# Designed miniproteins, single chains, continued (5): the designs that were tried, part 62

Each design is a single chain, and the fold is of that chain. pLDDT is the mean over its residues in the fold that is shown.

## One batch from the design tools (miniprotein)

Design m18148
Fold by ESMFold2-Fast:
Structure m18148 (fold): chain A 122 residues (1-122)
Amino acid sequence: KITNENAAEVLDELAREAGRALLAGDRERARELLEKMSQILGVDVDRFLSTPVEDMDARELRLLALLAKGIAEASTDPALAALFARAAEIAERHVRTGEPLSPEELAVLQEVHDFIRARLGV
C-alpha cells in the first residue's frame, strides 16, 4: 500500500502516465490509471466522469487538477499544454484556498473534464 508521505509522488507519476494514455487514446490504460488515482484520493471514477465541474467536491477537483497537470506535462502541443496547466492551477487554487471559481474558470475546468470524458469514450 502507498504510505501517506509518498502519496503525492505516486499521484504525480500516475497522473503523468494517465496523461500519456489519454493523449494516445489508450482507453483501457487511462481507465486503469484513473481507478488507481481515485482509490488513493477516495473518489468514485464513474461519479467523477458523470459529475459537472460546478458540482464536484474537493477530492474530485483534486483528481481533475492532477489529470490536467499530467496531460499538460505529456502534451507536445504547446497550446494544449498551456490550457491544461492553467486548468490544473485553477483547480489546485480552489481546493487549497476555497476561493470561488469564476464562470470563466469553471468553463476552462469543464473543457478539461469534457476532453477526459471524450478520450475515455464517455
Scores: mean pLDDT 84

Design m18149
Fold by ESMFold2-Fast:
Structure m18149 (fold): chain A 59 residues (1-59)
Amino acid sequence: MFSNSEGVTHVNRGVEAAGRGDLEEAEEHIRKAEELYGKDHPSVVAARRALEETRRNPP
């Protein structure tokens, strides 16, 4: 179902944006994924972790 795909899309785009150093775009996508899945969802937790790793080691 497309409603489930929206959360996955935001997680993936957030992680990709973080990898590019686009922290603002990454944070926006991760925030939207949190709204859809909840903050404790494994995919959201992983995306937040990727963002924090990029903040410590900018590309």
Scores: mean pLDDT 76

Design m18150
Fold by ESMFold2-Fast:
Structure m18150 (fold): chain A 74 residues (1-74)
Amino acid sequence: MAEEAFELAKRRIDEAKAQLPTLSPEEREELLRETEETVRDAKELIREYEKDPERAERMIRELDRRLEELRRAA
């Protein structure tokens, strides 16, 4: 479901952001890669299950924005 995938991806980004300060540089790269993969999968589910293309685009843009914030924090 699009909404569930969106909420899960946001939660995973928040979890990753909280973990970054406690991790080694190698672990940070791995966590970022895993988080990016989770966000990519969530975007696919949003595109598949969200029937309103404007709503789908807003959800995807929000995930992209949050992921960019995570990358800047890394």
Scores: mean pLDDT 84

Design m18151
Fold by ESMFold2-Fast:
Structure m18151 (fold): chain A 72 residues (1-72)
Amino acid sequence: MVVVAFTADAPSKATEEEIRKVVEEFGGELLSFQSSDKYFLVVARVPADKIDELRKKLEELSGVKLETRVLK
């Protein structure tokens, strides 16, 4: 498991609950969710081999392209 941050300089179209469900589908845990009219941040603990699949699913759900950073 690794901690990963997904960010965008845009609002999310998805709710915290929707994002939590997707993270849990990938065997992860949502640690933090923040969204405003200017930014979107998701911090999750996930299996390292699932990061790219999770990002793609979250991009589809939120309608925005996400930058990914693995936190150590």
Scores: mean pLDDT 82

Design m18152
Fold by ESMFold2-Fast:
Structure m18152 (fold): chain A 98 residues (1-98)
Amino acid sequence: LPEEWQREADAVLEMFRAQVLADQGKYEEALREIERALEHGLPEDDPNLLFAKGKAYYGLGKTEEAKKWFEKALQVARDLGMPEDKIKEIEKLLEEAK
């Protein structure tokens, strides 16, 4: 594969790792994987990345920052027509962060 396509694949995998790390309570490691995903060309407005970022900030006790990222993730997820289960997951964490 061309180097560009390899970087895109790495970015997606790093985003999934960030989600898993946040679920495990490894919030600082999750933020590092998000940073790597962005460096490797994942869009800044990717709803999965925004959701993982919100989850990491929420876990670190940065509740106002987490709300901001959850609200942005929810808006983008709805605009893109993401599955109902994913939208509900984001809505639940946004409500918990209030």
Scores: mean pLDDT 81

Design m18153
Fold by ESMFold2-Fast:
Structure m18153 (fold): chain A 101 residues (1-101)
Amino acid sequence: SSLVEQVVNMVATEITMDRGETDKEVFDQTRQQILDVLLAGSTGGVDGVRAQLAKAGALQYFEAAIGMLLAIDTGASEVSDAQFEAALARVTAEARALRAA
């Protein structure tokens, strides 16, 4: 699976769990809303994406999801802001590619 699929599914799962939502339709809607926020921020680069995620209340979920995936892939206990921004840029690029297809 792609990085965008992994991150967006993890974020949608945590958001719906925190809200006590169990319906697949609510999960699918949350996943689509997350993708739309990434795309809305994408024209402003990484800073634009961070700002849109923060406004949507989703930035902390992305930090947790990307942090977990990078820790699994690298074995590192800590993720730098530069590593997070690089991963977020990649997730955003993959989201744009899905939109263009």
Scores: mean pLDDT 83

Design m18154
Fold by ESMFold2-Fast:
Structure m18154 (fold): chain A 90 residues (1-90)
Amino acid sequence: VQEALLRLPEEIRRLVSVADEKLGQEVQDLVIQALSSNSDAEAQRLFDEALAKLREELERLRRAGASQEVLDALERAMRLVEEARRLRLA
């Protein structure tokens, strides 16, 4: 259980870095902070911020005509953020 929680931020960073390495780092940091938070309200806000950043980038890349592989990687990263949120708030 604890090992899976440590691997999720790294996998999320890897997927997001296919589109943008800096965004990958920012989203990883937000997810780590959310998972480490003692407040459910704080964790929720941090996950919402991570998802908002990913949605904005996905929309921007779709308009720019990015490859389906890059779009799929960002959508997978968003699903992993939602999974991390579910595990933290369960």
Scores: mean pLDDT 85

Design m18155
Fold by ESMFold2-Fast:
Structure m18155 (fold): chain A 87 residues (1-87)
Amino acid sequence: GSSAEEREAALQRMIDIIEVDQETIDRVREILKELGVKEGSVFIRALQEQARRELSDEELRELIKKLAKEEEELKKKAKELNEELLK
């Protein structure tokens, strides 16, 4: 399979596990698109949080911004760790 097909299949499986309705999925997607955040771990975490507690659009925007920043920091740490292992 292509990387795009594999990624889409993985995301859809995670969405199915969270048990949110299509309207909630579309709402979170719209906010991600507004903020320029790619669908991935941030999207899944935002859906999980929305399923646990009803968040306003403003609260969702702030959460998504925070999660996106956290993801970038984790990617940076993973790169630093990988460089350490290559010594």
Scores: mean pLDDT 74

Design m18156
Fold by ESMFold2-Fast:
Structure m18156 (fold): chain A 90 residues (1-90)
Amino acid sequence: SPLDAALAQVDALIAMLEQGNRDQAELQAKLNALEDALGKTLEKLREEGKLEEAKEIAELWHKFIQALNDKDYESALQYLRELKEKLKRA
């Protein structure tokens, strides 16, 4: 499912960031895969009327991307962990 795909990519990104792996090509590939899976998950949540859950997940995704762009890997990792917990409850 898109949710399972999103969770798998979140776990992969958490592992990558925890290991200090900064390979730009690998990071970009995982980010692209997560964005695609997350987009499909958000569409499904909105179709199911779970608008507040979709909003919280989208806000965490935006905070994560901003932290990555700022090279704030500690905040990025925390937002990914929060995103994982929200996805598990969706």
Scores: mean pLDDT 88

Design m18157
Fold by ESMFold2-Fast:
Structure m18157 (fold): chain A 83 residues (1-83)
Amino acid sequence: KKTLTVTVEAESVEKALELARKLYEELSKIEGVYSVNVGVKEEGEKAIVTITVETEESAIDEVIKKVKELAEEYGAKVTDIKI
């Protein structure tokens, strides 16, 4: 069991909130994921999305791939990944 933290920068709070909801929904469906916590913080006109996932080690790559795919769909940038 591993804890993965991913930080994503979104261009607006509105986009960050939409992305956060989608991340929670999609990551919670991945086999081997035990918990998903998503937070949004306003940083001026931009917003930072922090995703914390408790998962099986075997699911880490799938979680990272899904976060990157969803970030790209919403025009957001993955800035940090911690395992």
Scores: mean pLDDT 85

Design m18158
Fold by ESMFold2-Fast:
Structure m18158 (fold): chain A 68 residues (1-68)
Amino acid sequence: SEGLRLGREIVESPDAAALEQRLLKEGISRETLLEILSYVAAYDIARAVGKVFGLSEEEIEKLIEKGL
């Protein structure tokens, strides 16, 4: 989903705080920002669970796309 892609960019950003401020300044709605943050949280949880089961990062990404 589009939110998941943007969420990934935020997670992978070396300066997430600067990216967040930029998104708000560019006029992204609070609802859209909250949706992005929800996707980031879901991704982080799925990644943590996947590591417990020994899944690869690619397998974890496929599960997130299928489950959400």
Scores: mean pLDDT 68

Design m18159
Fold by ESMFold2-Fast:
Structure m18159 (fold): chain A 77 residues (1-77)
Amino acid sequence: TVTTLVPEFDSPYEFGQGTGVYVRTDDNRLLGLEIRGEARDSTRSVQFSLVSGGGVYRATHREISDTVSTEGHYERS
């Protein structure tokens, strides 16, 4: 089992940096949460990635001025 501490969620949002937590389950899957923040032009975004057994779910929290949107998709290899 490989495990790291869960990062403070609001920290990478400001700095444009990311970190992740990974756990190997007993059904031989790898579960992970990756958080990365960035800012471009009038937008600020945080990317979430969930990794599980050959697939990755990504979700993005994005702010444009006072407008907030959240998008996600699942990608399978």
Scores: mean pLDDT 44

Design m18160
Fold by ESMFold2-Fast:
Structure m18160 (fold): chain A 67 residues (1-67)
Amino acid sequence: GEEELRDMIEVGAAQEAARRALELGGEILGGSGELVDDKTARGVVETDKGPVVVDVPVEELLKAAGL
């Protein structure tokens, strides 16, 4: 349903931020995802080296999920 799609988008954005943080050698301390608008999701991950923020097109997250 709509709630599942929103959760998937928010989790996907958080996962993308976490992936980026790990590539930069950061230790993940926490993370979240949110919808900025109907086209953009934002992932934020706190690391031992500071926050990592990524904006991800919602379309790309839906495509990655096979939608």
Scores: mean pLDDT 81

Design m18161
Fold by ESMFold2-Fast:
Structure m18161 (fold): chain A 64 residues (1-64)
Amino acid sequence: SEEARRLRLAILRVMEDLSDEKRRAIIEAVVPLLRAGDVAAAEATVLSLLSPELAERLRRLLAE
């Protein structure tokens, strides 16, 4: 879906500023949810794993 595509691209942008361990945790948690088509759960999961500053950046990227 377009929503899943937009979320994937926004996550990739935010992941540039993350450690390898944090990137792996996000990928492991999010990929199964995106494959299941649960975009809302994938978004909520990523936001819970990010700092407040990076979570706000993700929200802004998704609003564009």
Scores: mean pLDDT 82

Design m18162
Fold by ESMFold2-Fast:
Structure m18162 (fold): chain A 85 residues (1-85)
Amino acid sequence: MYTVVIVDKKGNVEIEEVELEELSSEAAIELLKKKYPNSKILSKRELPLIAIATSEEGTVVVAPKELEEKAKASAEHALKIAQKK
């Protein structure tokens, strides 16, 4: 089970749980496109057990549920990116 943290361009935060076969930046991009289908992907990043994707409308951070603290730290960084666009 994975935790998904979604941060929109206004700084609103949404947390969800998701089943993923593989944790990757591609999975984060797919979740981002599902939430914001017409947004342009601005960046992607993959850290050990954390995947991040950013668009003009918002940012998605994915991590294993047991790594929620690292996901929260990444979400704070993602919030700052989202506030720029």
Scores: mean pLDDT 73

Design m18163
Fold by ESMFold2-Fast:
Structure m18163 (fold): chain A 80 residues (1-80)
Amino acid sequence: QQKNFKIEGSLNKADAMSKLRDAGFTITDTDGGFQAEKDGVRLAVNLETKTAVLSAIGKINLDDKVAELEKILGVKLVEQ
């Protein structure tokens, strides 16, 4: 399953990547954003467009993962 989001709020790339690493995510730096992966969940963030894509493998509740990521990053993820 995959969901697409608009990012509402202020998100600094270096701070966001640091917070996600502290939460146990593996971070890949990308041009204009980053990718974060943990426990079969992948978040791809584009900071230029202020968008994110959340995908998961298997039986994962994406709504619970959205809430977790919003708390870690201090932003709102609005489904597109």
Scores: mean pLDDT 82

Design m18164
Fold by ESMFold2-Fast:
Structure m18164 (fold): chain A 62 residues (1-62)
Amino acid sequence: LEGAIARLLHDVDTDLPPFLRGKKGDLVEILREVSSEWVEVRSLATGEVGIIEKGALEILEE
């Protein structure tokens, strides 16, 4: 997972750090796994780093 590019499967509307805010279709780079359910990612659109649920991401395999 680390270093993989993923796409948000749905909108994430939160103002609570350290959680990532984003929209469906946004691309993120996976930086590390935080837990079995959560990963730290960087938004490719904004450069913001935050935590998001693994179930909210589609890993892009090319």
Scores: mean pLDDT 76

Design m18165
Fold by ESMFold2-Fast:
Structure m18165 (fold): chain A 69 residues (1-69)
Amino acid sequence: SEKEKELKEEAKKVEEELANLMSKATLEQVDEGVAAMADAYDRALAAGLSEVEARLLGAKAGLETVKKL
């Protein structure tokens, strides 16, 4: 669907921004970002969201966590 395609493209953009930010971050910041990403992803799946939606939420949580550190 078009919505799924848009979500995948948004997830890729956030994941790319996160990867770029993590390349400049400390190991501790990367570890915290990865943990936040995994937690948000798992919570989204547990709430019945699609894999694509969970992936986007995970990437956003990781990015916000690394930005705050």
Scores: mean pLDDT 84

Design m18166
Fold by ESMFold2-Fast:
Structure m18166 (fold): chain A 77 residues (1-77)
Amino acid sequence: MAEAEEEIAKLLAKAKTELEKEAVKALGELYLRYENGEVTAEQMEAAVAEVREEAEKNRVDSREAVAEQTLKAIELA
């Protein structure tokens, strides 16, 4: 049981790193387009909001808290 949870935690950490990297890249690309006048401030604001929502879900500092809450959710199911 504990070993399975550790494997899941490692996969979650790896997935979060990938998602964070993709989100940062997307924001960087969009910002360059914004500087070139290819996108509007509204589009930029929407993209920032999406990245913030992703960051809130991914909570790098909260990996352990996420694992603990996932375990509790499984116990309730």
Scores: mean pLDDT 54

Design m18167
Fold by ESMFold2-Fast:
Structure m18167 (fold): chain A 79 residues (1-79)
Amino acid sequence: MSPLVKEAGELLKAAATDPALHEAVAALVRRLKADPSARIPPELLARLREVARRYGLTLVAEASDEEFTAAVREFLAVP
């Protein structure tokens, strides 16, 4: 997979272990799998970018909203 998709996966794992984010991440994953037109809420996207910066995941932290969402979707599509 691309470096951006790999970082998106690492970010989702890190956020899922955060008590403040784990429910929001689980809900996001469910929505993205159920609805191909679903977007990441701006508030959650901002919080995920902060987590990415803390973990040095610079590619996903600097990605556009569209690139970020596409990388998350591609990661979730990998078996």
Scores: mean pLDDT 81

Design m18168
Fold by ESMFold2-Fast:
Structure m18168 (fold): chain A 74 residues (1-74)
Amino acid sequence: MTPEQRRQALLDRVEAEARRLGLDPEEIAALLAAVERIPALVQAELAGAPLDAQQQRDVAILAAFGRRKAEAEA
């Protein structure tokens, strides 16, 4: 797979899981956008830069999705 195909496959899997968990279309769109920004978020963390407001929101979105998934599996 190309890097673009691998990224799309990841986004498709995250979207399918979010739909299964009953997230609203707006919540799914925000989650997918946060997932796409993970490489930039990781790079900022490794560089020791403080997270900006958007990166802080992305972390919160990703953490909320992880909690919702864990609760659905309990």
Scores: mean pLDDT 79

Design m18169
Fold by ESMFold2-Fast:
Structure m18169 (fold): chain A 74 residues (1-74)
Amino acid sequence: MKEYKLKVYDENGNLLAEGTVTVPDDASVEDLKELARQAAIAAGRAKGLSGTFKAELYDANGNLVAKAEAQAEA
């Protein structure tokens, strides 16, 4: 298992949510992008916001490993 730091931003670059996620060592880049996409949708919906949200996953050293953009509807 690998730990990644998750950050979700609105369309203006404001931080909406942060968290830590644990992912299997054999997860592909596509799996990480899909996780980021789902997190963007979930964060937007949880805050009752509609629009485009961006989620980013960072490794333990702060390097960006995956990102995704998604639209959420309130």
Scores: mean pLDDT 80

Design m18170
Fold by ESMFold2-Fast:
Structure m18170 (fold): chain A 105 residues (1-105)
Amino acid sequence: MEEKRRRILELAREMGLSLLETIGLLLAFAEDPSTLDVFVARVPEEHRAAAERLRELLLSLSTDEVLQIIELLVEEAERRGLADPEFVAGVRARLAAIRARQAAA
């Protein structure tokens, strides 16, 4: 898990994504995997290889692994003072909704 989290952050940084933007992308992917296809298609040419590697990595993960990584990144964002309480509450609400959908399936 730690190695997978680190690799996601390295690829995100290569593309110039902030921690909060990375959290948003992972949430969107967990809600709808097609979001990642749109993301890859829209990145600048110089970031396309990194975006494709991120897509491959995320598609190799279970939904539970993706949700665990999002939780760890939210904790890091809170610890670093990068996320306001409204952002954190919004992320946690979306995580709960994704988990509820999994339980219903």
Scores: mean pLDDT 84

Design m18171
Fold by ESMFold2-Fast:
Structure m18171 (fold): chain A 59 residues (1-59)
Amino acid sequence: GTVKELEEDRAIIEAEDGRVYDGVRTDDPDKYLARDRETGEWYEATIDKETKTATLTPL
């Protein structure tokens, strides 16, 4: 996915299919807990800040 917005405590991630995830920061600065806006399912988002991309892994 693509990181559309990145703040200290939150992120907005858009997947290739246009799905949007709301991320909340964890104790790991590169990891967020991301919730699918459509389904409500939770994912771990690992963010690459250099490329502004995120890898979403189901929890």
Scores: mean pLDDT 79

Design m18172
Fold by ESMFold2-Fast:
Structure m18172 (fold): chain A 88 residues (1-88)
Amino acid sequence: MTDEELEEALIANAERMAEEVGGDEKKREELLKELNKQADERKEIIKELEETKTPEEQQKLLRKINELMVKENLSPREAYERALKELK
């Protein structure tokens, strides 16, 4: 996946998560707020990967982060930490 494809996938997953909590308006608003804050963390994660990992490792981690966010409803930071553990 490209970096742009990952960002789009993360945004789409975040939107799907917001829809899944749509039965509770307050929880949805809180989730959207958290996702906005996590957008900055997403940018930091991508930059960390560019600085510390090879392009191949970046692609593997980014794909795994996306999968964990979709399947486990994890935040970007939590998905990143789990991806690091699973790919060690």
Scores: mean pLDDT 72

Design m18173
Fold by ESMFold2-Fast:
Structure m18173 (fold): chain A 73 residues (1-73)
Amino acid sequence: GRELTIELAARLAGKIMEENKDKPKEEQIKALVERLGLPEEVAQRIVDLVFDKGLDPYEAALKVLREEEERLL
């Protein structure tokens, strides 16, 4: 279902960010774009929430991906 697809994408984004946690913000954005095919602005919003607001990577990805689904419908 819709929620399961978003949750799986968010978990993958969280895993990618954890694998790249010691890398600069730009490298984490690039990893999300290259591995998940996310638009750069979407990947940047996820990474910004983690770096600037201290959100967990999974929670940040879940929030942004839900907002993007609402915009695309």
Scores: mean pLDDT 80

Design m18174
Fold by ESMFold2-Fast:
Structure m18174 (fold): chain A 69 residues (1-69)
Amino acid sequence: EKAEKLIKETVEEIKRVLAELSGRARDRAIMQVLSDFYSKLREEFDLDTTLKAVGKVNREAAKLLAEER
């Protein structure tokens, strides 16, 4: 479904940022990716779908950030 595709694309974008950038540039890029993701959800999906999608991406982002060490 479209929401699951957007979740996957957002997680892959975070992985690319972690591989290519470091420091403040990395952190700002990740924040921008998350901001864009939330904006897309808000424009196209209802609140319940948005909350579930945000929860999934936040969980995966937290795992990826922990693995970067």
Scores: mean pLDDT 80

Design m18175
Fold by ESMFold2-Fast:
Structure m18175 (fold): chain A 99 residues (1-99)
Amino acid sequence: HMEITTLTKEVEIKEGETATVEFKLPRPLRDGDAVGVVVKNEKGETIGVASGTIRDGKLRTVSSGKAEVSLEAVDDRTIRVTVKAPGGKYTVTVTVIRQ
């Protein structure tokens, strides 16, 4: 049975800075869970993506593109997203898929 959790937060990045956003999950991460992140600007354009799968309680991925995005599992209920992008307001969406 497939289960999908989606969480969204807004972040403001100042020019030359990085932003870090943490997401608290309603359920603990398990091995085999797929985790993705999508970062959109104020116009709704996707500027960065990252994804990975939990293995032995660990997840670390990076993306390439208009924004530098890193994604890590800090603990079994916390996903940390780090974004480096031009100054502005961004929407960060994390999706966790369990099969």
Scores: mean pLDDT 80

Design m18176
Fold by ESMFold2-Fast:
Structure m18176 (fold): chain A 78 residues (1-78)
Amino acid sequence: MTIQELIDAIKEYLANNPDLSNEEKQELGELLMIGEALLSKNPNATTSEFVAEYSRLTGRSQSSISKIISEILKKAKS
């Protein structure tokens, strides 16, 4: 998976789920903003580089970020 594929999945999930809580929308918006910012600096950035950058900027562990990404992808496929 590329960062662009992740960004597209988050955008689709947000568009298809307008009844998401404000907290969930904020978390997804934060992921989207950081992902887009990373791609604007490095269009070839990998998902692992995105996880590392998100961890650095937010203080969240890489494992918790990977879990959040997996949950988003699972829900987007449903």
Scores: mean pLDDT 78

Design m18177
Fold by ESMFold2-Fast:
Structure m18177 (fold): chain A 82 residues (1-82)
Amino acid sequence: GKSFADQLGGLAESVGMSKEEAEKLKEAIENGDVEEAAPLIEKLIEKAAEAHGVSKEDVKKGMIEAAKEEGAESAKEAIEKV
């Protein structure tokens, strides 16, 4: 199955973030780098909300639940920080 980092990278690319930004986000999540991940996650939430016509709050809630299911604690902290 896809890792949570792979899922976020794929989502980032699908909503129009650059390949470089998606790879940087994936690396930050894999390394547990909350400070590096947080601004990329903020951009991802904004772009995903716009692309899918949903609220930023709905995107954030979905990402927190996905991180929780995958046991991605550092990613969950970065998402909550935004």
Scores: mean pLDDT 83

Design m18178
Fold by ESMFold2-Fast:
Structure m18178 (fold): chain A 87 residues (1-87)
Amino acid sequence: SMSEQQQRAQQLLRTSEQSLEWSEKVYKESLSGTPEKIQTASTTLYSSSFQNDAFSEQADKLDSQAGEKLRKYSKKSRELGDKLKEQ
């Protein structure tokens, strides 16, 4: 059986994985968007990155490996935001 700490860490990971999948979809759908849509999408991707950074801090206290994975997800969302902003 998983401890409550392990269950919470897995919940944070699952939420962040779903957030990253949605971020990749937002990025892809925004590639042919208006400038306004691109700006909105970029802001959304940066917000997702910020949230995943906060989750990684929480996860590090529960499971350091989960924290590391969340930091990678945060970095990916930020990179997608940067790519949209450079377009």
Scores: mean pLDDT 84

Design m18179
Fold by ESMFold2-Fast:
Structure m18179 (fold): chain A 65 residues (1-65)
Amino acid sequence: GPPTGEQRVAAAWELLQAGASPEEVVAALVAMGTDPAVARRVVELLVRAGSADSEALLRAALETL
């Protein structure tokens, strides 16, 4: 089956930590079966979580998938 929401968020987070651009991470999420608008929102939340050290933003990213 397609990757779970948790697997997609984990993969996106690892790509961002490895230095991938937000646009590259959106493309990876879309390739995994995520809707483009949802993928952009998840990456936006993860980028903000990384800069703000916010568990609430990480939870919001999971809930968006």
Scores: mean pLDDT 76

Design m18180
Fold by ESMFold2-Fast:
Structure m18180 (fold): chain A 97 residues (1-97)
Amino acid sequence: MLTVTVSPASVTAPRGEVVTLSVTVTDTDTGEVYHGTVHFDSETRRVEVRLTDEAAKGVTLTATAERVSDTVIRLTVTATDAAGNSGTATATITVVD
């Protein structure tokens, strides 16, 4: 089973700032821990997610950004492994002018 944590789970950023969040993925069956990052561009509302550890072969991170309101974006990060295990975490970005 995969457990995903995003830190910080809540961020306030001025418009035009790129927000970087840390991702930790723990495989509770093996005890392995993988690290990644999420980059959210508050102007374009584009999200990129990357694993920073090459030893995380077989683990895939995906991220989606959903507009909850004009100022509030919900990021959902999902980790999936080659065996079909998955885990998700959410973070909230508040964009201020």
Scores: mean pLDDT 78

Design m18181
Fold by ESMFold2-Fast:
Structure m18181 (fold): chain A 70 residues (1-70)
Amino acid sequence: GKPTVLEPTGIGISTASGRLEDLGAELVSVEEVDGKTVYTFRVPEDQRHIIPSGLRVVQEGDDNTWQVVG
């Protein structure tokens, strides 16, 4: 289609993903909710209180799952 706005969102989430992976977190899923891309990470209980800088994190689920809006 026509030219799409190329946002640096991938850079932000990539950096945060690397940080979360360093803490033992793993990307579980990527979903589009209400027109926004939501990334779901699984974070170890010991690390669940550590929030990566630059991301908006909303914790959901009963197994230490974090949702990040990118």
Scores: mean pLDDT 55

Design m18182
Fold by ESMFold2-Fast:
Structure m18182 (fold): chain A 88 residues (1-88)
Amino acid sequence: PSEEELDRDVMLALIEIVHGIGVATGDYAGAAELVDKLIERLEKEFPEDYEGLARAYRIASELYRQAGDTVKAEEWERKAREYEEKAK
């Protein structure tokens, strides 16, 4: 794969790893903060990766929901649905 494809795949893998750590440790708020930063980078560098962005948004929504931030969870869930439709 190209350098760009590798960077994208690494960022997506990191988001999944951070999600797993958050679930395993119960530190949903800390995991959500890290995922937000990874999503910002993913949106900037790979804005057309609709499938990857949809997955990342789903993870962010779940982490914020578990952290008790229902407003942010709902915002991320709406973005996930939008990008899931774009990825079809």
Scores: mean pLDDT 83

Design m18183
Fold by ESMFold2-Fast:
Structure m18183 (fold): chain A 55 residues (1-55)
Amino acid sequence: MVVIPPSLSPAQQDALRLEYIFESDEETMLELLKNAKNLTPQAQAAFDSLLKSLE
């Protein structure tokens, strides 16, 4: 599990989440998304766009 410090900016938190997701399998990615209560709308949109571009 990646521990994301709450003192990081939203952009830095997003970068850490994306980096971890790229190293994880599909099931772990889905669990991260469901448990990431602190994703900003901008972070969620960026992540969704990235996933769509990989399909």
Scores: mean pLDDT 59

